# Designed miniproteins, single chains, continued (5): the designs that were tried, part 25

Each design is a single chain, and the fold is of that chain. pLDDT is the mean over its residues in the fold that is shown.

## One batch from the design tools (miniprotein)

Design m16840
Fold by ESMFold2-Fast:
Structure m16840 (fold): chain A 78 residues (1-78)
Amino acid sequence: MDVEERYEQLRKELEDFYKKTKSDIENERKNLVAEYRKKGDEEKVKRIEALFNSKLKVLDADYERGLAELERRYAEEK
């Protein structure tokens, strides 16, 4: 029975989603930082960097939680 293949596919889908979402967040951060640096608004740049660091930490925590949940389900079904 293909329990291992199913959970490997789910892990891959979770990883692909994580990588794409992280890339999208980092690109948004880069664009906003560049825009406000061009305007000379260093205070806004610092706030943007802090906000996006927070967003990335939440994304990392959600990804780790998702992996842990998949591992728990796999252990129950094997």
Scores: mean pLDDT 84

Design m16841
Fold by ESMFold2-Fast:
Structure m16841 (fold): chain A 64 residues (1-64)
Amino acid sequence: KIPEEQSRRILELLLHAPGYISAAAIARRTGASRRNVNRLLNALVKAGVAEYDPATRGYRGIRL
């Protein structure tokens, strides 16, 4: 349901970020809606390719 272009941009942003980045910042940087960003981030966390930190309320990509 999320356009491939938006998913790719969000993944690139997560891989480029030096630390945790908020869903709001991702939405602002990628032009995606907050709902689409949250949906993708939840899917990535569930898949084990992204990590959520409740202390910073941010996300980062996991590199295996």
Scores: mean pLDDT 75

Design m16842
Fold by ESMFold2-Fast:
Formats: structure tokens, sequence, C-alpha cells
Structure m16842 (fold): chain A 78 residues (1-78)
């Protein structure tokens, strides 16, 4: 639903802002945060295994955590 999608986007924006400029926030590594972003998109959108794998590769290609969060947000909006 649109409400579920908007909530996912808000959560991604919050995660990106909380971790902006942080290499290791103490609780999560960059890799763990990337996996969390992927899991959020998969859960919100109900992505197939193929779609989840494509998103994983795209997230890994991003230069920063903020860029990864922005890509995950865009994937939810698609």
Amino acid sequence: SEERERRGIENLRKAAKENAGKVNPGNLTDEELRELLLEMVVNVRGLSEEEAEALRRALEAQPSLSAQAALAEAAIEA
C-alpha cells in the first residue's frame, strides 16, 4: 500500500541521517547497515529473490551510506 511505502521511505531517510558521516556508528558496520537497508526494501515492497539480488549489487556499487540509503528509498518508490 502507499502508506506502507511512505513509511519505508521515512525509515530509510531517518537511517541515512542518523548514519551520515559515520563510518562505524558503534552498533552497525557499513556492511550491516547495507543489509538492513536491503531487508527494509524487500519487506516493504515484497521483492522477489531476483529483484533483491539486483538491489544488493546496486547498493554495493554506491560510494557512501547516504547514497545507499537514497538508492533503497528510490527502490521503494518504484
Scores: mean pLDDT 66

Design m16843
Fold by ESMFold2-Fast:
Structure m16843 (fold): chain A 67 residues (1-67)
Amino acid sequence: MYINSVKAWAKFAVQQGVDPVAVLKVVQSLIDQPVSEDELLKALGALPKTSEPIDEEEANRLIDALV
């Protein structure tokens, strides 16, 4: 269940224009620690929107391949 939540929020972040590499670094950093979903959301929300938003299909493909 937690991994599915992580994937869903990562997909949402890249669709909002957050850089995919930055999202993956945050996810990888937090997944190895006993952090809550709230801490994951705070970390993702702090990332700058420096990339162009990608569509839902591409976000699904990217995150499912890397997470």
Scores: mean pLDDT 73

Design m16844
Fold by ESMFold2-Fast:
Structure m16844 (fold): chain A 62 residues (1-62)
Amino acid sequence: TVRYVGIILEATGPTKEEAQKKLEEKIEELKKQGHKIVHIETGTQQRGDQIVVGAQVVVELP
């Protein structure tokens, strides 16, 4: 049976563009670490003067 794990990633920045760039860097780091990403779901939320972007990433275990 294939096993999956959910990983939550968040990034915060003064603009959506900066926050998304940081989130994309975290996702690329997971790929570089050898994680097989099978699903990504993203969301955006404003918290005061900051934008928070989150991703729920599903990875396939070896």
Scores: mean pLDDT 82

Design m16845
Fold by ESMFold2-Fast:
Structure m16845 (fold): chain A 79 residues (1-79)
Amino acid sequence: MAEAAIDALLREAILRTLGKRSGVYDEEKIRDEVAKWLEERGYTELAELIRTKSDEEVQRWLNEVIDEELRKVAEERRK
């Protein structure tokens, strides 16, 4: 399904962004980095939806993925 493919792509972009930076992460900064990464790879329409927050479903999906990955990072830091 297209949604599953996009979810996997978003997770990869988020992991790469988190791996390159150390410190406190802001969800808006992660969102901007993800949109930039998608635009560089030809997913311009999806990147625009993420930046403009014009699609409620895409925003909800992106927020869920970001929250999940940030939660994992927070749990690792607690250990």
Scores: mean pLDDT 65

Design m16846
Fold by ESMFold2-Fast:
Structure m16846 (fold): chain A 76 residues (1-76)
Amino acid sequence: SGNAKKAKELGVDKSKISELNKKIKQLKKLLEEGSDIDTISSELTQIIKLNREVESDDFTKEIVDLQKKYADYMKG
């Protein structure tokens, strides 16, 4: 639902959305490169925190998919 008040925050949300996109791309690279579990976990935690601040559903599915990949990565 589009509230006029939410539209006014688009400038702030765009900045956070840009950071969220950057961290998601970084996490994908870390998973592809087989980086340290601690590094991957830290990036995932930051992504979840940023997603909550953005209050957007656009990234929720991709973040859930990344959480599943992380769980599989941890399992071996």
Scores: mean pLDDT 74

Design m16847
Fold by ESMFold2-Fast:
Structure m16847 (fold): chain A 80 residues (1-80)
Amino acid sequence: STSLMMRAIAVSVEAWLTTRQIQRGSISVDEARARIAQIRRDIDYLQANVSTSDNPALLQALIDKAQQDVDEAERLVASR
């Protein structure tokens, strides 16, 4: 659905922004961990609902990109 797709776009943007802010040192480790936890919950919700989408392939691509970015964010936080 359009609502599910908009949520996926928002989550993918949030994951990318969070990773960039960690790389720049513009957010605290605690704030980064809180955002990573929220992004992972949002990814889990989207993944559970992929089959209900009008375009499951595009939704899955957005989920996969968000997963890659949040995994990188977690790696960056762990290395500090």
Scores: mean pLDDT 87

Design m16848
Fold by ESMFold2-Fast:
Parts: C-alpha cells; sequence; structure tokens
Structure m16848 (fold): chain A 60 residues (1-60)
C-alpha cells in the first residue's frame, strides 16, 4: 500500500544519489556509503512487498 510506494521511492532516490556520486567522481568511501543506503532501501522495499503478500494470503 502507501508504505510500499514510499519504500520504492526511497530506493529510487538512493539509486539516483549513488549514480550522481559515481558520475561526479566522489571519494570511494562516499560511494560505498551511498551503495549501502541503496542496498538498505532495496531490502526495505522487498520486506514490505513480502509482508503485503503474507497479508493477502491470510485474508484469502
Amino acid sequence: EEEIFQTLADYLKAVVDLALLRLSGAPEEEIAEAQRRADTAYQRFKENEEKFLEWLKKKL
């Protein structure tokens, strides 16, 4: 629902931020931190998707 869309938006923003850092030649440490943020946002998105599917299975 709303949380799934918010988590997807957060993930997309993290991916864009990572891409901008790589294109600008930012220090490797900053790129690594942005990569971790993107990975974290992806995991949150995946968890919300799985929870929504579990909720549907309980209702059906």
Scores: mean pLDDT 77

Design m16849
Fold by ESMFold2-Fast:
Structure m16849 (fold): chain A 95 residues (1-95)
Amino acid sequence: KLEEALRRLEEILREMMRLVLEYSSNVTVAVAAALIGIGAILDARLEEDPERALRILLEGIREILELLKEYSTKEEAVERAEELLREAEEIVAET
């Protein structure tokens, strides 16, 4: 379950990075989202405590959502990202 949770949160984080890239016209914001997402994935993979790794990934997801809320050109992208955060929070709560 914990391995599956980590894998799913990485998938969510990658999808959120794609949402910023697709729905933001600002290259700086897209680069910032990529740095946040890639950094969170690398930090989580280097973390020995899987519970801390889950928190690192969840925080990355939250940070990218805030970028998307501020810089997105489409409300549907924000709604999708909020759904992904809810899924991530549920996974963390159940592990």
Scores: mean pLDDT 84

Design m16850
Fold by ESMFold2-Fast:
Structure m16850 (fold): chain A 82 residues (1-82)
Amino acid sequence: SAEEVARKAAELLRERLPDAEVSYTVTGGKADKPYVTVFKQGDESVGVLVIPTADGTAVVRARGKHSPEELRAALEEVAKEL
């Protein structure tokens, strides 16, 4: 399920980025394929992993004092493990 995917992704992300604020949600929104987006917000970075499933879309977010490159790498590795 979308919730199980989101929960597993958040768990894996917390292991890779223990100092980051990691959260997840499930939406009824449509996405054609999984993707990662990362951007700077002030002195922090925000990374988002979006994974469409049959019953919804899993959205996992990490925020912290990491570079955008570090967040992207972590999110892409987590996506490979799902």
Scores: mean pLDDT 83

Design m16851
Fold by ESMFold2-Fast:
Structure m16851 (fold): chain A 94 residues (1-94)
Amino acid sequence: MKIYKGKGNGVIAIIDFPDEKDAPLLHLLLVTGDIKKIVIFVTDESKLPEAEKLVEDLKRNPLAKNVQIEIVRVDSEEEALKLAESLKPIAILK
């Protein structure tokens, strides 16, 4: 996990899905951060159902009611990391 001290972009990047350790941290970031967008990078089509489930769970979270959520299909974790870093996110979770 990489945490960036960013004021103003309000972006969280997730690669595939947050592990059990990162799920509470995602909640903490939603509580403490001015989060505008969550981008979920999916490195394998087999992980797409878990990413879609995460989107449904986030939509049920009142802290995420004003948050834009996007799923982006990528070919590798390296590509996901490069794209995530280009967004200058508050955090990259995986």
Scores: mean pLDDT 73

Design m16852
Fold by ESMFold2-Fast:
Structure m16852 (fold): chain A 87 residues (1-87)
Amino acid sequence: SLADEVLAELEAILAELEALKAEMEKADPQTARRLYARAAGLYTRAFRLFSEHYDQFSEEQAARAVAIMERIAAIMAEMRALLAKLE
């Protein structure tokens, strides 16, 4: 279903954000800023997918989507903290 496709896309975005964070931890400041910019774009896409399709989810799918979005938000916060340490 469309809802299952949206959930799969949210999980794919989460996986890509986790990979970007891992790369950011090893990066120089300029590369880290570029990786964070890419992450911000992915977050915007995830939020749009979540917001546009939330009302189409079953209760179980909605709970799963919320959990994915909370994890995405946590990774974004961790990346911001990493970037702040680089000045």
Scores: mean pLDDT 90

Design m16853
Fold by ESMFold2-Fast:
Structure m16853 (fold): chain A 75 residues (1-75)
Amino acid sequence: ALEKLREAKKYLEEGKVELARKYGNEAIDELVRQGKIDAAVEVGRLVSEAIKYAEEGKLEEAVRKIDEAIRIAEE
C-alpha cells in the first residue's frame, strides 16, 4: 500500500491525475486485502479529496492529502 501511495503522489506532482487515482485505488485495495479496513476507509477518503483538489487545480492541497494518506498507511 505505501509504495502505491508514493507512486500516486509522484503522478499527482506531475499533473497526471488519472494515474494518481489508479495507484491510490490500488493502495486502498491492498489495505483491504491485508484486513486493514479502518486504514483503507481513511486512505480512501484522503485519496478522493486529493483527486478532487487536483481536478480544481489545487495541487498543493492535493499533495497534502496524499501525504496524510501515506502517514496513515505507515501506521
Scores: mean pLDDT 84

Design m16854
Fold by ESMFold2-Fast:
Structure m16854 (fold): chain A 67 residues (1-67)
Amino acid sequence: NASDLLAQGAAATAQGQADLAEGKALIAQGEQTKDRDVLLKGIGTALRGIGHIWEGQIRRERAAQLK
């Protein structure tokens, strides 16, 4: 139902924000140390976070359409 989708969307957004923060920290570390592997790992983690945030937005849009 709509309330379940809204709750799931909020949880996905929170998880994505945490992953994005971790990715940003790894990117900063990779830039500081000039470590390409750390930088790429950070980019991958940040993209995963963005994906979860986008999933959260899709779930919220779907909840609105179900009402």
Scores: mean pLDDT 80

Design m16855
Fold by ESMFold2-Fast:
Structure m16855 (fold): chain A 81 residues (1-81)
Amino acid sequence: KIEEAIKYLEEALEIARQNGHDIVVRELEKALEAVKKAQETGNYDEAIKELRHALDIAKRFNLPEVVELLEKALKYVEEAK
């Protein structure tokens, strides 16, 4: 369910904030906003796009915990279609 995706994104955002990665924090905030908007509109395409972008950034910064949480969030959003 989409609520699990939101929880994983909020956990990933907290980890990114604790580690001081402003770029990662910003991309996670965009992904979280897109997922919440998708829950209201039923259109998940933008949420999936923003999640994939956040995942690429997290991988670039070598944040394995954030990557794992984002992959879980992405799976739940894709299943919510």
Scores: mean pLDDT 83

Design m16856
Fold by ESMFold2-Fast:
Structure m16856 (fold): chain A 64 residues (1-64)
Amino acid sequence: RRLSPEVRRAVFEGVRFLDDAGRVAEAQRFVQETGRRLETQSDEEVLEWIRQRMEELRRRIAEE
């Protein structure tokens, strides 16, 4: 698979954030869903989804 540097960086940062927050299962799910989206969506669409997903997860974790 050919990942753009931006997508790879966004995935790495997302996983690191979730791992630091102790959300191992969510980190695994995030990686799996990103991989699935990369099979059917453009790098740009996947990057936009990652941004929205990270915003949602950051908000939910900050509430705890």
Scores: mean pLDDT 80

Design m16857
Fold by ESMFold2-Fast:
Structure m16857 (fold): chain A 66 residues (1-66)
Amino acid sequence: MSKEEIKNYILEKYGSDYVTVYQAAEVISELTGMSIDEAIKLLVDRYRTFILTVDQVAGVIMDLLK
């Protein structure tokens, strides 16, 4: 799956270029099999914020699918 395909999936699902950590964690869990709680911890530890860009979330998913 390409980064662009992941970005388009998130944009279609939430209708925004910005997503909450919870929305990001749901997509990470869905596409990678990581638990929502682990995804939230990873995102908060990495970005120190509760709102992320679709590009940031797609990048995390690409890294986890390696």
Scores: mean pLDDT 84

Design m16858
Fold by ESMFold2-Fast:
Structure m16858 (fold): chain A 82 residues (1-82)
Amino acid sequence: SLAARLEEEYSKLPEEVKKWIEEKFAEAEKEIEKGELEKALEIVKEVVEKLREKGYEELAELIEKLVGEEIERKMKKLEEEK
């Protein structure tokens, strides 16, 4: 599963990178709670881009698919429900 692959790739990261990701996802979660889905998506895209830049391409793709697409799907649903 994608979630299992995400956990495996995440476990390989240096502790400083793990902490940075946790802080960024906590920030994104707060934006989601405020209804600021576009801001949450921007934070996720920042994490994805930075991970790709650092050479963690598989983890970046997994985050994009599992988290980024979920936020985008939620945004689209809100636009389509009228």
Scores: mean pLDDT 78

Design m16859
Fold by ESMFold2-Fast:
Structure m16859 (fold): chain A 76 residues (1-76)
Amino acid sequence: DKDKEIKEKVAEDLERSARVLEVSGRKEHAQEMSEAAKFVKENKDKPIEEILKEVEENFSEPVVLTVRGLLRQSSK
């Protein structure tokens, strides 16, 4: 339950970040943030550590840093 709440919150924060990036003209980063948010939502049944590992393997540095920060601060 707590893990699910954390994942949903992280996905929301990633979507918010994507909107900010899009408005700022950083469309490629905005698209990656949206894809990361969708990935977190679709994998809400996986452990947080597994989601973080897959994000680190599949997304660019700015997206990874954002997801890592959100998951780390929410899980501590």
Scores: mean pLDDT 78

Design m16860
Fold by ESMFold2-Fast:
Structure m16860 (fold): chain A 83 residues (1-83)
Amino acid sequence: SENEEMTEELLEITKLVNSPDKKKREEGLEKAKELAKKYRKKAEQYKKKGDMKKALEYDIHEGLALMIVGVENIIKKNEEKKK
C-alpha cells in the first residue's frame, strides 16, 4: 500500500541518519527533506479529491520526515559547534 511504501521510505532514511558516517547522515537528511515535500504535495492532492484518510496518512508521514530533519539539524549544529 502507499502507507507501507511511505513507512519503508522513512525507515531507509532513519538507517542513513543513524549511520556513523557523517556523509551518509547528510544524505539521509537531504532525502528526508525531499520526502517531506513529496508527502506534502500528495496530502494536498488527496485533500482536493476529498480523500481525507489518505490526506491524513500523508500528513502524518510528512510530520515524521520533518521530525527527522529537525533532530538531525540539531545534531549537525551541535557537532559543528564542538569542533
Scores: mean pLDDT 82

Design m16861
Fold by ESMFold2-Fast:
Structure m16861 (fold): chain A 57 residues (1-57)
Amino acid sequence: GHNPIFALSPEQQALVDEGMQLMRDNPNDRKLVARGIGLVLRGIGDAIEAGLAKLRA
């Protein structure tokens, strides 16, 4: 769907979902929470890069 605020590809969404799931399953493990945050940021960062590439065209 066209969400003008948050348009993630399936691959980017999978990274976000994996990171969120990791944090939900391991809320007391600070290392796994940090890893989960890293996965979410990677998915969002990839979406920003893709958006900027479209603006260049």
Scores: mean pLDDT 76

Design m16862
Fold by ESMFold2-Fast:
Structure m16862 (fold): chain A 71 residues (1-71)
Amino acid sequence: GPGEAADKIGVLLQLKGGLSPEEASAISHEIERLLREGRVDEALELVRRVAKEHGLSEEEIEQLEKLVLEA
């Protein structure tokens, strides 16, 4: 569900993007909020933007996008 997807995305952003626990928690919370509101396109845009800003590869971004869509 939305909470599980958001938590997994936050962990991956920490491990691959080098986000702090505080930054990852804030992004995770916003993703969960957007998903619970049915704002899937906005959740995808947020995930893509943050991942690109933190140097994730296209393949890693696709993995995060899949987590959003499966939520």
Scores: mean pLDDT 87

Design m16863
Fold by ESMFold2-Fast:
Structure m16863 (fold): chain A 86 residues (1-86)
Amino acid sequence: DRAGRLTDEYEDAIRNGKHPDTVFSARDFTLEELEALAEALRRRAEELLASDDPKDRAIGENLLALADYYEELAERRRERLRQQSR
């Protein structure tokens, strides 16, 4: 699963002190791919935020912020498509 693989790559990047932007560019993603990625990131973030390890919770906060970002990007993509259908 592409969304799951990218979620793992983001977690590894953050855990190793790398910027998330080194993983990929979301600009080339379809609406469906953005939604799938946002859901995968949110699910993994929720798991990490439930951890007793403060390091895992910190990574979870970063993944949650990324999930929110891609969710907003998907909403912007829907709005653009709606306007273009006029």
Scores: mean pLDDT 77

Design m16864
Fold by ESMFold2-Fast:
Formats: structure tokens, C-alpha cells, sequence
Structure m16864 (fold): chain A 96 residues (1-96)
């Protein structure tokens, strides 16, 4: 579903903005999320094999775990924002 992938890309871009400000390794984490966004764009266009789509889902889940760790050390308002984005990404991922 193209709309689900587009929403996922939008939420990943929102997460990227938070990673840039609050990640302990912002450059590496930004490079990782940019690669994930590129893979989601390919999935949206039907360019991925089923194995590649499975790998993409696993990579997104791994990145969600990094966001959850970042949320634990973030200020309370930022933590709430990260947790909301994480939940939205998880719900979108379950629709794929």
C-alpha cells in the first residue's frame, strides 16, 4: 500500500530530525535512517523482493530500538515526542 509507505517515510524523516538533536552518534544514526528511507522508497515502488522487504522490516525494528534507548536519556517532553513517533512507526510497519 503506497500510502502506508509514504506515511512511514514521513515518520522516519520526523525521527531523523530528533536523532540529529538527541542521538549520542547523530552522524551514524542519520546515515542509517537515510538508508532505511531509501529502502522504503524502493518498497513503495515495488522494487524489493520479499526477502528484501523482510530485511527492511527487521532494519526498521532495530532502528526503533535505538529510538527507544535515546528516549530513555532524553528530556521528558522530547521523550514523549520520540515515544509517539516510535508507536506510529510500529503501527505503520504492522500494516506492511
Amino acid sequence: KKETYEKLIEKLKEAKKLVAKYSPNPQLDIEEIDRIIELVEKAKNGELTPVEEFRLRLEVKTFIDKLKQMAKTAPPDVRKEIEKIVKEIEELLNKI
Scores: mean pLDDT 85

Design m16865
Fold by ESMFold2-Fast:
Structure m16865 (fold): chain A 61 residues (1-61)
Amino acid sequence: MKLVEEVEELLRKKQKEAGIYVERSEEQRKQYAEDLEKADLKAIVEFLKKQLKELEELLKK
């Protein structure tokens, strides 16, 4: 879904800017992708938006 992909990409960029980006292993990436396929899309979008807000607050320090 385009919206989820855009929010995920923005989240990764913000994590890299904050210096807290942790690269996931191949197994973790596969598990994450499977979880996304099965999860409620609205819950995913809300979760990602919350994470973005927390990162933006961290960057303002």
Scores: mean pLDDT 65

Design m16866
Fold by ESMFold2-Fast:
Structure m16866 (fold): chain A 64 residues (1-64)
Amino acid sequence: SSLAERVAALEKEAKKDLEELKKTTDVTKQTALAIRLIGIAEELESLGRLDLARRIREELRKLL
């Protein structure tokens, strides 16, 4: 379904952005990646995937 495809795309983007956030020392890039990850979590919440959104928010909390 289009919903499952969108969720999978958001998970893939979140994984990529989290890996980039772990390796960057540039404060501007860290801020941009954090904003993107928050946006991904909010979209996942709107799609009913509170479990995935929670995981992203927990990983962000650990890295910030």
Scores: mean pLDDT 88

Design m16867
Fold by ESMFold2-Fast:
Structure m16867 (fold): chain A 75 residues (1-75)
Amino acid sequence: TAIDEAVRAAEEAGGDPELARQYSEEAKNAKTDDEVARAATRAAHIAMEGGDPLGASRVAQYAAKAAGREVTPAA
């Protein structure tokens, strides 16, 4: 699933997979595009704190896909 892909990407980036799952589920349950983007950004921060900006982009994309969306990485 998209949530499992987000968790895997976070784990590969050295981030917390449980937090990645939590934020991906938050994105799936979001009611607006803004809420999806915020949840995906929070998931990406897990990989950023691990020191992997490339992994952060992948975590954000998979978290957004859990909500049926695809999000471009924030500038």
Scores: mean pLDDT 69

Design m16868
Fold by ESMFold2-Fast:
Structure m16868 (fold): chain A 92 residues (1-92)
Amino acid sequence: SKQKVLEALETLVKEGLLSPKVLELYKRYLAGEISEEEFAIRLLQELAGLSEEKARELVENAENPTEEQRKIAEEIEKRIEEVLKRLRELVK
């Protein structure tokens, strides 16, 4: 649920595993201030240090990524693996 994700993100920030900016972005998404697409773009900028242009390309092409875009996505997932593992434990 969205509420469980919010509580999990608050825990990750408290544990020092996640930037408070990610929690702010998720709260803006929950408030309807940004779309799911805009949340994903800004999340990639914050977590992976991507430019807005590169983050937007990855999100817009998610259903049909280029080989380069797929490799970038895989590298990001590996880099944040511990955060993703902890998030999955908290939201079950």
Scores: mean pLDDT 82

Design m16869
Fold by ESMFold2-Fast:
Structure m16869 (fold): chain A 78 residues (1-78)
Amino acid sequence: MDLNSPEFQTEVAESLLRMAIAVTELTYKRTGSEEAKKTKEQLQALLDQLRADPSSWEALMQQAIALMKEYNKKMEEE
């Protein structure tokens, strides 16, 4: 079915990664946060991996979620 197709899941994953990259880039430009810059670069690497191997979308999304959780935790720390 279309909503369970690898193509659809890959497009959803790419859209979510692009959004996360945009948010972290905006944070870096606004605040100069080195953590935001590093997180953006790691998210871009995940997006590049997704484009090279779309079949890995589920594993890459789990990595992106874990990365964003760690990023948010560090931003809440002093």
Scores: mean pLDDT 80

Design m16870
Fold by ESMFold2-Fast:
Structure m16870 (fold): chain A 77 residues (1-77)
Amino acid sequence: MSEEELLRRVAIHLAAAGIAVIGASFSKTEEERKRFIDVAKHEIEEALRLAEGLSPEQQAEVKTAVENIKKKLEEIE
């Protein structure tokens, strides 16, 4: 996998995690909220796994983005 392909995939997983967090925050039922939380957690794990193939600078940026998403997730969990 190329670095550009890794960056694209990481970005997609981070975007999906962010959307899932928004979905959880607007959920009216506990079941729906839990489904979005589970999706967000899975997408974060995939982003971090793929980010291992990126440069140290890019890895630091991904970790910062993940920390921001996790902080929001903890507030709504």
Scores: mean pLDDT 85

Design m16871
Fold by ESMFold2-Fast:
Structure m16871 (fold): chain A 79 residues (1-79)
Amino acid sequence: MEKITLSDLQLEVMKKVGIKERVVTELELYSALLKYIVDNNLLDPSSDDSIIDVSGTLLEKITGKKVVTLSELFSTILG
């Protein structure tokens, strides 16, 4: 499995869902991001389940955007 080294901002997000390690698998990162999105009610249920409002969250700091698709978010975080 591919290993990903988390930035300080990414690690802060991951800590909110119980991940404390800087090196994670892509699957662990994907699962943790989905949990963060669900737990913070960031997914817009009235649009396709790929639209996420990250405004005011740590994800806005990572992406530089207020609204992203799920694909854009994972692409940005994975590099």
Scores: mean pLDDT 74

Design m16872
Fold by ESMFold2-Fast:
Structure m16872 (fold): chain A 87 residues (1-87)
Amino acid sequence: MTEEQFEKAVEAIEKLLKEEGYTISDEPYKPGSGVLSKEQIKEIVARLGNIELKERKVSDDELYAIMDELGLETLEKIVEIVKKETA
């Protein structure tokens, strides 16, 4: 995956999450708030796309909590976006 493909995947996932009722904000993560930061979305894309990030700004515990909160259906949609951008 190129940096351009990664950025396109992140942008597409931001749009998906907004459609699913999430708010994208730079506020600190709060479980059950429905608010996600762009940095958290980048970490999710990197984890699901098997990409190594130069900087990690989100802990593994926080990332797994967010992924659990999103649920399987939303995560499957995210995986399909990542696959499409890497095709």
Scores: mean pLDDT 75

Design m16873
Fold by ESMFold2-Fast:
Structure m16873 (fold): chain A 82 residues (1-82)
Amino acid sequence: SSNQQQSNQLTGQGAQYIGQGNYQQAIQYSQQSLSLVPNNARSWAVLAKAYSRSGNNQQAQQYVQQTNSINPVYGQIARQSI
């Protein structure tokens, strides 16, 4: 669907912001992605990494668990990212 395509694009942009050290933008783009598709596991994974990199380890672990509950492959990626 168009929502899935937009969600995936926003997730990709969020991942790019993590690479730039721009964690606030990564969080915002991931949240926008999840507002369109709440079960986008990659968006949860990006959100986990952004929170980890910004020092919110407790929240990062919760988002890893959320990622894993949706898709164990992305859950593994999220766990390796924090």
Scores: mean pLDDT 90

Design m16874
Fold by ESMFold2-Fast:
Structure m16874 (fold): chain A 73 residues (1-73)
Amino acid sequence: SKIEELEKEYDKKVKEVNEKFFKEMEELNKRMKEEKLSQKEKLERIIKMTAETLRQIGDVLQEYIEKKQELKK
């Protein structure tokens, strides 16, 4: 069904955002080690990156909801 196709697209996009987040976290961890950052600075960078990723997931969810509403027209 069109709904099942839309759900598969949503799942795929969420997976892509999660994979990007984990790659960015690995790179951040490597950079933090090289820069000898304090625990506070490390936490602030992690919080900022996590917040940005949550915004991206929110955008994907918003697109899914809008497309689902379009199918009801």
Scores: mean pLDDT 82

Design m16875
Fold by ESMFold2-Fast:
Parts: C-alpha cells; sequence; structure tokens
Structure m16875 (fold): chain A 64 residues (1-64)
C-alpha cells in the first residue's frame, strides 16, 4: 500500500542522512520487504517491486 511505500522511503531517508553504506541500505530494504511479505501477505512480485523502488530511491538520494 501507499503507507508501506512511504514507510520504506522514510527508512531509506533516515539511513542516507545517517551516512549508512549502500550495502547497509540494501540489507535494510531486503529485511523490510521480507517483513511485509510475512505481515501483509505480499506476493514475490510485490516484494521485488518494493525492493526495486526503494533501491532506486536510495540511489537518487546517494547521488545528491
Amino acid sequence: SSDLLEHGRNVVDFMVRQGASREAIEQAIDDLGGYYKATEGWSDEEVEAFKREMLEYADQLLAE
């Protein structure tokens, strides 16, 4: 849902501001996607779409 995507972006924003590595951000996104699969019943396709969107967002912030 939009709320879960916004939460994911907030996690990424926080980690980038704290100077987290790209690898640490990737791991956090993977963990969050797995958590949403378990709690929200997301399909594998929804998890992959979430991870892709969060990583693209992280890469945009890290390029600034």
Scores: mean pLDDT 85

Design m16876
Fold by ESMFold2-Fast:
Structure m16876 (fold): chain A 58 residues (1-58)
Amino acid sequence: SMKEIEEKVREGLKELSEKVENSSDDLDEIAQLNEEFARENSEVFGEYSRMLREEEAA
């Protein structure tokens, strides 16, 4: 459901924030976390778009 996708994104943002705070002195790790978050969000948006089309077709 859309709520599950929203919760997944919210959880990811919270986890990213905590990891950045713990790794503030490690720029390479922060850069990697940002790349992973961007990739995961791209996939989540693709899923969200597909669900919207399926709901409209149903």
Scores: mean pLDDT 68

